# Designs tried in a protein design run: designed miniproteins, single chains. Part 29

Each design is a single chain, and the fold is of that chain. pLDDT is the mean over its residues in the fold that is shown.

## One batch from the design tools (miniprotein)

Design m1050
Fold by ESMFold2-Fast:
Formats: sequence, C-alpha cells, structure tokens
Structure m1050 (fold): chain A 78 residues (1-78)
Amino acid sequence: VKTVTTAEDHLVSTVALDGAEVKGASLEPAPFLEGEGAEKVTTRGRLGDGLVSTLTYYKVPGPASDLNTGKATYDVPV
C-alpha cells in the first residue's frame, strides 16, 4: 500500500476525514479493508493540457490535523 496526499482540488478532499487516527490500516483492499471509515474514492484530475487522469484509491480516517489539511490517503490497485 502506498500513501497518497489528498489535494484540495481532488474529490476526496471534499469528503471530511473524521478526526480519528488511522487504525488497522494494512495491505487489505476495500471493501475487504476492515475498519469503519474506509471509503473507496475515484478521482478524475485534469492536467494542464486537458489531459485527464483517473485514480482510484481508498481513504482512511487520519488524525484531526488531516481534517483541516486534507492529507492522509492511500491507494490500492483494484
């Protein structure tokens, strides 16, 4: 599992991270990822030249600071 920073302009950044520490986060993909608060997110990004990239990853609740900064996601290849 790789950690990915959630950008404010991404869809995930609009979904509030409940102010809880990441617990039980392991190499298990969702929906098999046990642990309340894990969400599957698909983000569509537009690069400057009109290039579109699509990323799918799972968002797990992070510490309270992540609620304000919008950082603390990880991706799983599904």
Scores: mean pLDDT 36

Design m1051
Fold by ESMFold2-Fast:
Structure m1051 (fold): chain A 55 residues (1-55)
Amino acid sequence: MEVTEEQIEKLAELIKEKKYEEAEEFGRELGLKDGISDEGIAEAGGRARELAAES
């Protein structure tokens, strides 16, 4: 369930660029590559959306 700040920033950048399909793909890859749970991915996605809105 450990998502790095860099990964969250990358996800926020994709959302800010309106690349929602790429953002969802990136989140799915976090689960497959790093073993992050669906709950952890959802939390990271929420935080990334917050960062994208604030930036």
Scores: mean pLDDT 74

Design m1052
Fold by ESMFold2-Fast:
Structure m1052 (fold): chain A 105 residues (1-105)
Amino acid sequence: DEEEEVRKRAEESVDILLEPALEALRNKDYATAIELLEKIVEEVEELFSKSDDPEVHKMMEKFRELAEKALEAIRNKDYATALEYLEKAKETLIEMLTYLRLKGL
């Protein structure tokens, strides 16, 4: 089921990519943070193509925009702003996971 796959991959993206990207930013490992954020943006673009749910699309678009803003902030050496955008991206992804779990009930 496409929605179940989207949910599982989104959960894995938080644990494997997003949380490590946040930790890398906090530890001033900007090279690792950039690499992980680029992988997150790519993963979201792929997941966007697998869901037909307009609410999931809206949340994925918001997540992508926040992740891209975080990446741009790192490139501009505005690490405090990058951390703020990445925290908001995490909140958006958790909201999407909550929506998918409730929809599956």
Scores: mean pLDDT 78

Design m1053
Fold by ESMFold2-Fast:
Structure m1053 (fold): chain A 69 residues (1-69)
Amino acid sequence: LSEEQRKELGEFAYKLALEGGLSEEEARKIQELVEKTGRGDAAGALLTIKAGDEYGLKFGEKMKELKSK
């Protein structure tokens, strides 16, 4: 992922985490993980565990979309 794509994916992860009931602090940590490391696999797993399967799935679809470009 490019830096711009990592920023977009990180912002999306932050929004999903908040929708899934995580605190702003937790949501920011997941965003930082994506933006700084590009580890979408780890972020998706954290969203699934902490927010729920539906949020992990939504994140995975966004990641596939960005990777296809």
Scores: mean pLDDT 82

Design m1054
Fold by ESMFold2-Fast:
Structure m1054 (fold): chain A 79 residues (1-79)
Amino acid sequence: MLREEAERLVEQALEAYAAGDYATAARLLAEAAVLYAKAGDLKRALGLLFRALALAVESEDEEAVRYVLEAIKEVDRIS
């Protein structure tokens, strides 16, 4: 189920964040946000995208920022 998969990705993101891996945490939160949007939970999806973008910027990883921006476009397409 999409929501259950999204919950697992959020847990993995929290583990990455605790380890100081902000780029991985950002990508996992962005992926979870897309799954929540597909499951119809747009409010949660947008909240996760905001957090993902903040972490991607903090990581200074251009690929992580690009990944989050693509996830934002995907959620906009779904909504």
Scores: mean pLDDT 88

Design m1055
Fold by ESMFold2-Fast:
Structure m1055 (fold): chain A 75 residues (1-75)
Amino acid sequence: AEDVEKLGELSRLVQKLINGEATKEDIERGLELARELGFTQVERIFEGALNGKLQEAIDELSKGGRDGATALAAQ
């Protein structure tokens, strides 16, 4: 079963990233959670954001919607 608490945390971090509110610490945490939960595409997107491709990461996640949960579910 998916870890519901970790999934909720990742969803919130995706929302922060889409809203332009994510700190580098938020991005690092999102990368860790995506890796742990096996969301390979989300992991790659957060890794890109951490490496200076923040706008590209926002654009990619936003393809699923502007809500963190919807954007995460689209991956």
Scores: mean pLDDT 76

Design m1056
Fold by ESMFold2-Fast:
Structure m1056 (fold): chain A 97 residues (1-97)
Amino acid sequence: TTTLSLTSSGSASSVLSALLDGINTLISNGDQQGTITLTTNVPQSTVPLVISAARSAGNLAETHYGLTTTITSTITPDSSSSGDTQTVTITINLTRG
């Protein structure tokens, strides 16, 4: 079982790119079973876009690589920053289909 811990900048495109890189790493390693955890800090208004990016990554893994994916997300207010910043932790479990 391969476990990857990633961070990304606070944009949907950066989240998508980081998750796709993680998926490609698991596939290239021959371990089509593993867990990717991604943490990012985003404004509250950006949270739905980040969640959508994670779902897109999961759909791509299923469609192009035949993997089964489960996606969970945890959203916590980031008290270390000013305003409405949220810490989003996305966990994707990947299993050979």
Scores: mean pLDDT 79

Design m1057
Fold by ESMFold2-Fast:
Structure m1057 (fold): chain A 71 residues (1-71)
Amino acid sequence: MEEEKRREFLERQIELGVEEIELAVEITVARILYEKGELDEEEYEKILEELRKRLEEVRRRLEELEEEEKK
């Protein structure tokens, strides 16, 4: 087990974890803006679709990283 490998692994986990939190916050912000009438329903749905796709990708990468850790 090498220090560089440990650092790289932790950095990736932190980066992906931060992205997941950021995407969750963006989804919440989009919902609030929609409730305030600042976003049209079509704009809101488009934003949600983009954010959900990115969130799914981040979660998939996190799952792969967790599987590599158990190896």
Scores: mean pLDDT 79

Design m1058
Fold by ESMFold2-Fast:
Structure m1058 (fold): chain A 59 residues (1-59)
Amino acid sequence: AKEYVEEAKKLVEQGLDPRLAAIYLATKAIEAGVSPEQADKAARLFIEGKYEEAEKALE
């Protein structure tokens, strides 16, 4: 969970569109067994810059 948010944040810091980074985060979370509903919530929080809250949504 935390590692996916950190990777997505790093991608944004390197110039990736935050929406694309959020899609990456959601995809990785779903692959790890997170529900699509929780992954979507985390992606929305990530786009808002709420990285800690996005991480908590994936747990």
Scores: mean pLDDT 81

Design m1059
Fold by ESMFold2-Fast:
Structure m1059 (fold): chain A 56 residues (1-56)
Amino acid sequence: KVEKLAKKLMEEFGLSEKVARGAAEAILSGDEVQIRAAAKDLGVSVEKLKELAKEV
């Protein structure tokens, strides 16, 4: 699931593989602090990241 979400983040936001993988791990961890940090770093809403996670 992490690999699929990382690939999706790379396609959606043009992220490097390293950044996308880190963000995917944070999103799939279920840790709200990590998810908010990823959302802030990517300049997107927490809701958008959670929707992307549901698709993988």
Scores: mean pLDDT 78

Design m1060
Fold by ESMFold2-Fast:
Structure m1060 (fold): chain A 74 residues (1-74)
Amino acid sequence: SERAALEKELAALQAQLAAAQARLDAARARLAALRADPSAAPEEILRAEIEEGVAALEVAVLNTVIRKLEEKLA
């Protein structure tokens, strides 16, 4: 069934989204900790900002793909 295949794909994407959200939360927590640390090197903060940005983009892409797939299942 086409619907069953799409539902399985949706479940896999939702699992990926949960993992991506956990990575984003971890990246944001690290960035906040570095910004609160007066001894943190500027390059460490910049690397953490880039990592947070990449994680945020991954979450945004997965949310878009999931939304499109949910529309096909409606």
Scores: mean pLDDT 90

Design m1061
Fold by ESMFold2-Fast:
Structure m1061 (fold): chain A 74 residues (1-74)
Amino acid sequence: MEKEKKEEALKEAKKLIERALEKGLLTEKEAEELLKKVEELIEKGDITKAATLLTAAVLRSIGDELQKELEEKR
């Protein structure tokens, strides 16, 4: 089930990134870079590390975008 686990992890990562991007919580560049890093970790089999990185990065990006939205996107 190695391939299935990796595909499932990647699918979940994409869903999280898509939702954050749709909400304007991530920029296009941040989403692309984050997805690339997460995909690499998943391919290496470091699914836990990929999940941790994704969560931490999204959380930080949310804070940054929220501040920017409050000041520019009214």
Scores: mean pLDDT 70

Design m1062
Fold by ESMFold2-Fast:
Structure m1062 (fold): chain A 59 residues (1-59)
Amino acid sequence: MTEREKEIREAFSKLLGKSLDTSGFGDVFRRAAERYGLPIDGVVTEEIVDALVEEALKL
């Protein structure tokens, strides 16, 4: 893992287990999960974090 990827992943990983319903970023995470066809159980999952990291690395 590159240093950049590590920093981005660590930032998003701090949101793991947080409720999507109460988070200010819930709508963004739900749309990302839906776009990637990932399951959402009302919380930020590792799969959602992985998708967000991949998107951030392509920018």
Scores: mean pLDDT 65

Design m1064
Fold by ESMFold2-Fast:
Structure m1064 (fold): chain A 55 residues (1-55)
Amino acid sequence: QAERDVAIAKAANDLLKSIEAGDTEGAEQAKQRLLDLGVSPEAVERLVAWAKEQA
């Protein structure tokens, strides 16, 4: 499997944990990593919305 897919999964997990913990800085860093890895802003927005629903 591509290294990029693993990196995306890690960044997504970091984003979810940061949102759960109320870590605004960590969440912002994880969002930026997802964008840098080529995840669309739309997909990042949906992930953030989903994470907030789980919290």
Scores: mean pLDDT 79

Design m1065
Fold by ESMFold2-Fast:
Structure m1065 (fold): chain A 94 residues (1-94)
Amino acid sequence: STTFVELLEELLEEAKRLLAAGDYDGARRTISGARGMLRMLAQDESVPPEIRELARRTVEELEKLDLSTREGQEKAIELLEEFIEELKELEEEL
């Protein structure tokens, strides 16, 4: 969904802004919100199984990260950016 991608991109830009400002608690909450969106997408039966599997795998990788650290937050942002690019490619192919 274009709306889903747009909302996720807005959350990523907000997380980057908060992290750059030293608001680690704000960045953590924003990243957790994005992870929640991916969990919902992974369980949505109306979504193609390829997209659900991508969301599920990304959530599993995000759950391995320590979001209380700057390094964990930076890695989470990187994983979410990779997810958006892969999602756009899959939506063009499906």
Scores: mean pLDDT 87

Design m1066
Fold by ESMFold2-Fast:
Structure m1066 (fold): chain A 56 residues (1-56)
Amino acid sequence: SLTAFQREGLAAPRSEEQRRVLRGVGRTLREIGDRLDEALAAGKSISEVGPVPLQV
């Protein structure tokens, strides 16, 4: 129980929903980073990780 640190809960963003959205976005970005690290460790180039190698 973290009742002693209730102030952080009160000082949170306007709503719990906004905090959830931000957390979700951060998780997705981190997942992409993990994939790149894994590919590099396997000896692949960044261009081989995606279906379109930096062609925008």
Scores: mean pLDDT 60

Design m1067
Fold by ESMFold2-Fast:
Structure m1067 (fold): chain A 71 residues (1-71)
Amino acid sequence: MSMEEEQRALEEAERRGQEAARRFIGPVKRLEEAIENDDQEAIERAIRELREAGMSDEAIQELIEGIKRQK
């Protein structure tokens, strides 16, 4: 039998990672759509949402450059 305690620890780690990712998914998707549409107001709103979610200005800039590179 697999160790249920070890399996639970892995499931909790995955759950925490998914919750953290889920918090950023919405704002990140809005930022992607705003950049694709060249909508400056929507870009500013998405940046604000990411900052409120706990993302640093440096991380937000890296994300914007990453999105632009995927174009």
Scores: mean pLDDT 73

Design m1068
Fold by ESMFold2-Fast:
Structure m1068 (fold): chain A 72 residues (1-72)
Amino acid sequence: MTVPTPEDIEAVRRRLEEELEEVERTVDDPALIEAARRHAELLLRALEEGRWEEELARYRALAAEFEARLAA
C-alpha cells in the first residue's frame, strides 16, 4: 500500500479546507466545527507521518456524522 506523496497531502488539505468552510457556513454548533477542525489537523499530521490509513478511515466515519448533522 502506498504512502501519500506531498502532492496527495496538499490535495487532502485543500479538500478539508473546502469541507470545513461548508461546515462553518451550515452548522450552528461551535463544538462540531471545532471537532471538525481538530480531526482535520490530526488527519493531516497522520498523513505526514505515514499513519494515514487508520486515521483516514476514522475521519471518514466522523465526516459521515457531520454530514448527517448538516442535514438537520
Scores: mean pLDDT 68

Design m1069
Fold by ESMFold2-Fast:
Structure m1069 (fold): chain A 75 residues (1-75)
Amino acid sequence: AEAARRALELAVAALEAHAAGDEERALALEEEAVELGRRSPEAREALLALRGALAASLPSDASPAEALAAARAAV
């Protein structure tokens, strides 16, 4: 439960950084979320579920701000 929550918090923080135009910070946060997913099946499942929800709800040309809003609604 805590590992899944932390992974989702990192994923949302990465989307926030990307929406702000800070690609370096976004990449670092995404790498932390991915690494947590490698160590914890629960965290990995939560990240995959979030990715699936975003893919289902957003158009292919969605802006980073739209992706962030959808992610916040999904967590």
Scores: mean pLDDT 81

Design m1070
Fold by ESMFold2-Fast:
Structure m1070 (fold): chain A 55 residues (1-55)
Amino acid sequence: MEEFFKKIKEITEKYRKEFVQKALEAGDDLEAIRKAFNEIGKRYKKEVEKLIKEY
């Protein structure tokens, strides 16, 4: 169980860092931020769901 949560934390931090970087690059372009959030969110969900299926 602890190993699973460690992997979830690592995946979460990876995508959080990517989103923050994209948001900073977008500045005040809220539509670009929304698009980045949706695209990163879909990839994050897929990777998390794949990990869950392995447990």
Scores: mean pLDDT 82

Design m1071
Fold by ESMFold2-Fast:
Structure m1071 (fold): chain A 65 residues (1-65)
Amino acid sequence: GDAILEEAEREALRAYITEGLSPEEAERVFVERVGRLTGIPPEEIYRFARENGISVGEAVRILAR
C-alpha cells in the first residue's frame, strides 16, 4: 500500500541525504526496504521493471499494492 511506499521512500531519501549515497545506492535502499516490508525479493522488482519497460519506482507501486 501507499504507507509501504512512503516508508521505503523516506528511508532511501534519509540515506541519500545523511549517508551521501549516490542515486543508484538510494534506489537500492528503497528496493531492499520494499522487499523487507512486502516479502518481494529485490531481484523480482528489478526484473518486473525491466520486463515491462517501466521505472523501478513504478514497478514497486504496482507490486506493493
Scores: mean pLDDT 76

Design m1072
Fold by ESMFold2-Fast:
Structure m1072 (fold): chain A 92 residues (1-92)
Amino acid sequence: GPAAERGARLGREAAERAGLRAEASVSGNTVTLTLTGANTPQQFGALAGAVAGEYAGAEAEVRVEGDRVTVTLVGPSPEAAGQGARLAGEGA
């Protein structure tokens, strides 16, 4: 819904401001944020942000492959998933 889309967009924009290539997709209560060009501090930052998203009630899965970080957030609501995605992007 709109809240998940807004959170995903804000997370993507935050990661882009940090110099990363970022893509976000939304499906129901699931937000997937893919960050490319992430150095090690940015990878840890994205993980910390995803963990912070769990306080919003989202379940977070983080995968790191080279300089690519994929954060998948599954919320009990679109709001929780979107908030988690925003925090993950802001952390990077």
Scores: mean pLDDT 83

Design m1073
Fold by ESMFold2-Fast:
Structure m1073 (fold): chain A 109 residues (1-109)
Amino acid sequence: SKETREIAIKALENALELVKEAKEELEKGNFEKALLLLQLAEGVLLIARGLAVLLGDDESVKILDRAIESIDRAIKAIEDKKNKQKAIEAIEEAIETLKKSIEELKKRL
Protein backbone atom coordinates (compact mmCIF):
# COMPACT_ATOMS: atom_id res chain seq x y z
CA SER A 1 0.00 0.00 0.00
CA LYS A 2 0.99 3.68 -0.27
CA GLU A 3 1.13 3.93 3.54
CA THR A 4 3.61 1.00 3.88
CA ARG A 5 5.84 2.52 1.17
CA GLU A 6 5.79 5.91 2.94
CA ILE A 7 6.85 4.18 6.20
CA ALA A 8 9.60 2.26 4.36
CA ILE A 9 10.83 5.51 2.72
CA LYS A 10 11.00 7.27 6.12
CA ALA A 11 12.87 4.29 7.63
CA LEU A 12 15.36 4.34 4.71
CA GLU A 13 15.82 8.14 5.05
CA ASN A 14 16.50 7.74 8.81
CA ALA A 15 18.88 4.82 8.13
CA LEU A 16 20.71 6.91 5.48
CA GLU A 17 21.30 9.71 8.03
CA LEU A 18 22.66 7.19 10.58
CA VAL A 19 24.94 5.53 7.97
CA LYS A 20 26.31 8.95 6.90
CA GLU A 21 27.05 9.72 10.59
CA ALA A 22 28.75 6.29 10.89
CA LYS A 23 31.03 7.23 7.95
CA GLU A 24 32.02 10.51 9.67
CA GLU A 25 32.76 8.66 12.96
CA LEU A 26 34.81 6.00 11.14
CA GLU A 27 36.83 8.73 9.33
CA LYS A 28 37.61 10.16 12.82
CA GLY A 29 38.76 6.69 13.99
CA ASN A 30 35.68 6.13 16.23
CA PHE A 31 35.06 2.50 15.22
CA GLU A 32 32.77 1.66 18.20
CA LYS A 33 30.46 4.64 17.56
CA ALA A 34 30.41 3.91 13.80
CA LEU A 35 29.42 0.29 14.54
CA LEU A 36 26.64 1.40 16.93
CA LEU A 37 25.22 3.83 14.34
CA LEU A 38 25.18 1.09 11.66
CA GLN A 39 23.45 -1.32 14.09
CA LEU A 40 20.83 1.38 14.83
CA ALA A 41 20.27 1.90 11.07
CA GLU A 42 19.83 -1.87 10.56
CA GLY A 43 17.34 -1.98 13.48
CA VAL A 44 15.22 0.80 11.95
CA LEU A 45 15.08 -1.08 8.63
CA LEU A 46 14.27 -4.43 10.29
CA ILE A 47 11.20 -2.85 11.97
CA ALA A 48 10.05 -1.40 8.62
CA ARG A 49 10.66 -4.79 6.93
CA GLY A 50 8.55 -6.56 9.59
CA LEU A 51 5.66 -4.17 8.90
CA ALA A 52 6.00 -4.66 5.11
CA VAL A 53 5.88 -8.47 5.59
CA LEU A 54 2.80 -8.19 7.86
CA LEU A 55 1.00 -6.05 5.24
CA GLY A 56 2.03 -8.20 2.23
CA ASP A 57 4.18 -5.51 0.52
CA ASP A 58 6.63 -7.90 -1.20
CA GLU A 59 8.29 -5.12 -3.25
CA SER A 60 9.13 -3.06 -0.13
CA VAL A 61 10.43 -6.24 1.57
CA LYS A 62 12.83 -6.90 -1.38
CA ILE A 63 14.08 -3.30 -1.41
CA LEU A 64 14.52 -3.23 2.40
CA ASP A 65 16.36 -6.60 2.29
CA ARG A 66 18.94 -5.15 -0.16
CA ALA A 67 19.42 -2.10 2.11
CA ILE A 68 19.75 -4.30 5.23
CA GLU A 69 22.30 -6.55 3.43
CA SER A 70 24.42 -3.51 2.43
CA ILE A 71 24.50 -2.27 6.07
CA ASP A 72 25.34 -5.80 7.30
CA ARG A 73 28.35 -5.85 4.92
CA ALA A 74 29.51 -2.50 6.36
CA ILE A 75 29.11 -3.84 9.95
CA LYS A 76 31.21 -6.92 9.08
CA ALA A 77 33.89 -4.73 7.44
CA ILE A 78 34.23 -2.66 10.67
CA GLU A 79 34.19 -5.78 12.92
CA ASP A 80 37.06 -7.33 10.91
CA LYS A 81 39.25 -4.35 12.11
CA LYS A 82 41.86 -5.03 9.37
CA ASN A 83 41.32 -2.13 6.97
CA LYS A 84 39.71 1.27 7.67
CA GLN A 85 39.58 2.10 3.93
CA LYS A 86 37.69 -1.14 3.13
CA ALA A 87 35.20 -0.29 5.91
CA ILE A 88 34.73 3.23 4.47
CA GLU A 89 34.15 1.74 0.98
CA ALA A 90 31.51 -0.67 2.40
CA ILE A 91 29.74 2.27 4.12
CA GLU A 92 29.83 4.30 0.85
CA GLU A 93 28.24 1.32 -0.97
CA ALA A 94 25.54 1.19 1.76
CA ILE A 95 24.87 4.95 1.29
CA GLU A 96 24.47 4.43 -2.49
CA THR A 97 22.16 1.40 -1.95
CA LEU A 98 20.00 3.38 0.53
CA LYS A 99 19.70 6.34 -1.90
CA LYS A 100 18.70 3.99 -4.74
CA SER A 101 16.18 2.21 -2.48
CA ILE A 102 14.55 5.54 -1.51
CA GLU A 103 14.26 6.55 -5.21
CA GLU A 104 12.80 3.14 -6.21
CA LEU A 105 10.10 3.33 -3.51
CA LYS A 106 9.25 6.98 -4.30
CA LYS A 107 8.57 5.96 -7.93
CA ARG A 108 6.00 3.43 -6.57
CA LEU A 109 3.97 6.01 -4.60
Scores: mean pLDDT 88

Design m1074
Fold by ESMFold2-Fast:
Structure m1074 (fold): chain A 89 residues (1-89)
Amino acid sequence: PLWSLPPEEADEILISLNEEIAKSHSREISARELQVEAVMKEFGLPRERAEEFVDKLNEAYKNSKTPEEKVKKVEELLEEMRRERERLA
């Protein structure tokens, strides 16, 4: 189990994850595109609406100065997405 790993092995796993993230970036995997697809799949939103929410999320991250502000903006967007899903259902 992961929780029983010594710190050295846990660090190796983190390094491997960072390498995979870098690989994804270098393979032209757009973080925005992955986020849009995730929102469409999870909330059942049409692509245009999912793109709006992802763009709002990324702008919130760019304009937020503290982790608390980022969390608040994310929660507001998630609530908006949930309400939109209910309207479409």
Scores: mean pLDDT 66

Design m1075
Fold by ESMFold2-Fast:
Structure m1075 (fold): chain A 67 residues (1-67)
Amino acid sequence: SKLLEEAKKLEELSKKYEELAREYERKGKEEEDRRTSILYFASGGVYLIGSVVSKLSKEKLLKKYEE
């Protein structure tokens, strides 16, 4: 169904954001410039929020489908 397809896309998006969050955390840890390091960690945080929002949106969509 359309709702299950949308839920799958949100799952894939959540996974991609989680991977990006981990990549930016790694870049922040390896960066020697303190300001650039902080920006990498901030970017990782934004992607982590995006991952959580996508996961919650999927859960809400699936709950609505079951109703």
Scores: mean pLDDT 85

Design m1076
Fold by ESMFold2-Fast:
Structure m1076 (fold): chain A 84 residues (1-84)
Amino acid sequence: GKRELLEEALELVEKAREALERGDVEEAIEYLKKALELLKEAGAPESILKTLEAAIKSLEEGDLVAALVGLDEAERLIRKLLEE
């Protein structure tokens, strides 16, 4: 259900972070795009979708610092939804 989609999206965001720690920016972007689709399917708030879209754009533009800040915020917001 919705909860399972949110949990899978969170796992994908965490995998994206691990990919970035290895320097695999392309793999990180792929994980984040999959997470975004699951969040859309789950009906996640627009604030979370925009946060993740901004993080993806930062990675595509080579701004790793902005991307990591965006990932931290996206993870926080997804975890908060899972607590509801």
Scores: mean pLDDT 88

Design m1077
Fold by ESMFold2-Fast:
Structure m1077 (fold): chain A 64 residues (1-64)
Amino acid sequence: MAVQKEELEQAKARIDSELERLRKEYETAVKNGDEEKVQELKERISRLEATKATIDGLLAALDA
C-alpha cells in the first residue's frame, strides 16, 4: 500500500527545515560579505524551492 501522500508530506517537511537552515546561513553569509558562500547557498535554495514546488503540486493533485 503506497502512502504516497505521507511520503510527500515527510519530504516537504524535510525540505522546509533545510530551506529554513539555508536561508539563515544565506543571511549570515550576506552580512559577512562571503560572496562565494552566498552564491552557493542561493543555488542550493533555488534547487530545493524547485523540488518543494514539485512536491506541493503532487500533494495538491492527491488532495483533489
Scores: mean pLDDT 81

Design m1078
Fold by ESMFold2-Fast:
Structure m1078 (fold): chain A 73 residues (1-73)
Amino acid sequence: MANALNQQGNIAIAQGNLDEARSLYQQALEVAQAIGDRNGQANALNGLGNIALAEKNHAQALEYYQQALEIHQ
């Protein structure tokens, strides 16, 4: 479930639809957190970081990437 939402988010980014991508990654994060899927959580956080970079919010992107790294540890 979370992996499918993350993949749809990646497609939305490729199409330039950042608002749709953000919604999909946030949904993926919620699902992954509910079921304890750490890989799904990290993937969703990386996706949110990529959106922040696309929006030129480098500080927010860094925070999302750091959260993803913490989950992998």
Scores: mean pLDDT 82

Design m1081
Fold by ESMFold2-Fast:
Structure m1081 (fold): chain A 83 residues (1-83)
Amino acid sequence: LEKKIAEYEELIKKDPNNAEAWANLAELYLQQGEYEKAVEYAEKAIELDPNNAKAWAVLAQAYKKLGELEKAEEYAKKAEELV
């Protein structure tokens, strides 16, 4: 996981508008249990590309882990609409 995180962090330094890289970083932080970072990075991905289904899905899962069940359900529906 650390190696993949470092790869995507390097990618966003070179191309900070790469929404897919931000979404992938958010997913990796979610997998590590870093839920607040997952939210931060997923929000950045959505800001760059509001049609990025992965970012919405990560945001939903992160909020679910943080106990924000209403937000989790709302964002999960957004992810479903985009697939």
Scores: mean pLDDT 82

Design m1082
Fold by ESMFold2-Fast:
Structure m1082 (fold): chain A 86 residues (1-86)
Amino acid sequence: SALVIIILSIVALLLSLALLLYALRRRRVPGYRTFTVLGALGILLFVVGMVGMYLQPDSPAWTAVAVVGLVVMLVVLLVGSLRLLR
């Protein structure tokens, strides 16, 4: 469904913006490189999954790749938020 793709794209954009803002605030803190690498990996996996779904819509593998990328971004944000509270 076009609606699902639009919703996932908006969620990914918001997560990417949140990750970017967090990275800018934490640029000089130990662990910043690990956070940035994991965030970038999540974004890359999500983009690859979305492109794959566009090219091969009948394959469920690309949907799985996009979902994995989204989950990685969520985990990175959650870990970052928990470390802010500590």
Scores: mean pLDDT 68

Design m1083
Fold by ESMFold2-Fast:
Structure m1083 (fold): chain A 55 residues (1-55)
Amino acid sequence: SEIERVREELIRVSREIFELLKEAQENGWTPEMDERIAELIREANRLARELAELE
């Protein structure tokens, strides 16, 4: 269902953010990481609003 798809996308985005944070802690931050995290946060906010509308 559409709700399940959006929830799965939110889980994916959350995991990507967590992995980037872990990598940054181990290897240090890069500008590319900052940009990617900002993108993922924007995507998560969009998906959360989409999910709220579908529920």
Scores: mean pLDDT 83

Design m1084
Fold by ESMFold2-Fast:
Structure m1084 (fold): chain A 61 residues (1-61)
Amino acid sequence: DAAELQARLIRAAKLLAETDLSVREVAYEVGFSSQSAFSRAFTAAFGVSPSAFKAAVRAER
């Protein structure tokens, strides 16, 4: 379900911004069985990889 997937990806973006969890830890925390599946879904939704997103957020601090 697209809406459920989007909600999980939004939660993942918040965890990447608010915590020091790795991309892998965030993937499992929001219910993905693999980091690769998470990275593909996140990139499709936000146009940027989770690692690039985390780096961009950290550049503001």
Scores: mean pLDDT 81

Design m1087
Fold by ESMFold2-Fast:
Structure m1087 (fold): chain A 75 residues (1-75)
Amino acid sequence: SLKEELEKLKEEYEAKMAEIKPKLDELSRQRKEAIANKAPASVVQKITIESLELSEPLGKLAAEMIRKERELKKE
């Protein structure tokens, strides 16, 4: 059912967030430190790309959840 699929997606989102959160927090800290220390733009860009790539699966899951919630509301 759509509700079961949505619950599964929520569980997958929470599991993925728990998995990557420590690394995302570390990258956020490194990025702030690099900016504060006036590191080259390339260093800040590399950290930003790593953060975006690491969080891509969360964006995909969030989009799928929104689609399932919209389908549920149509019924």
Scores: mean pLDDT 84

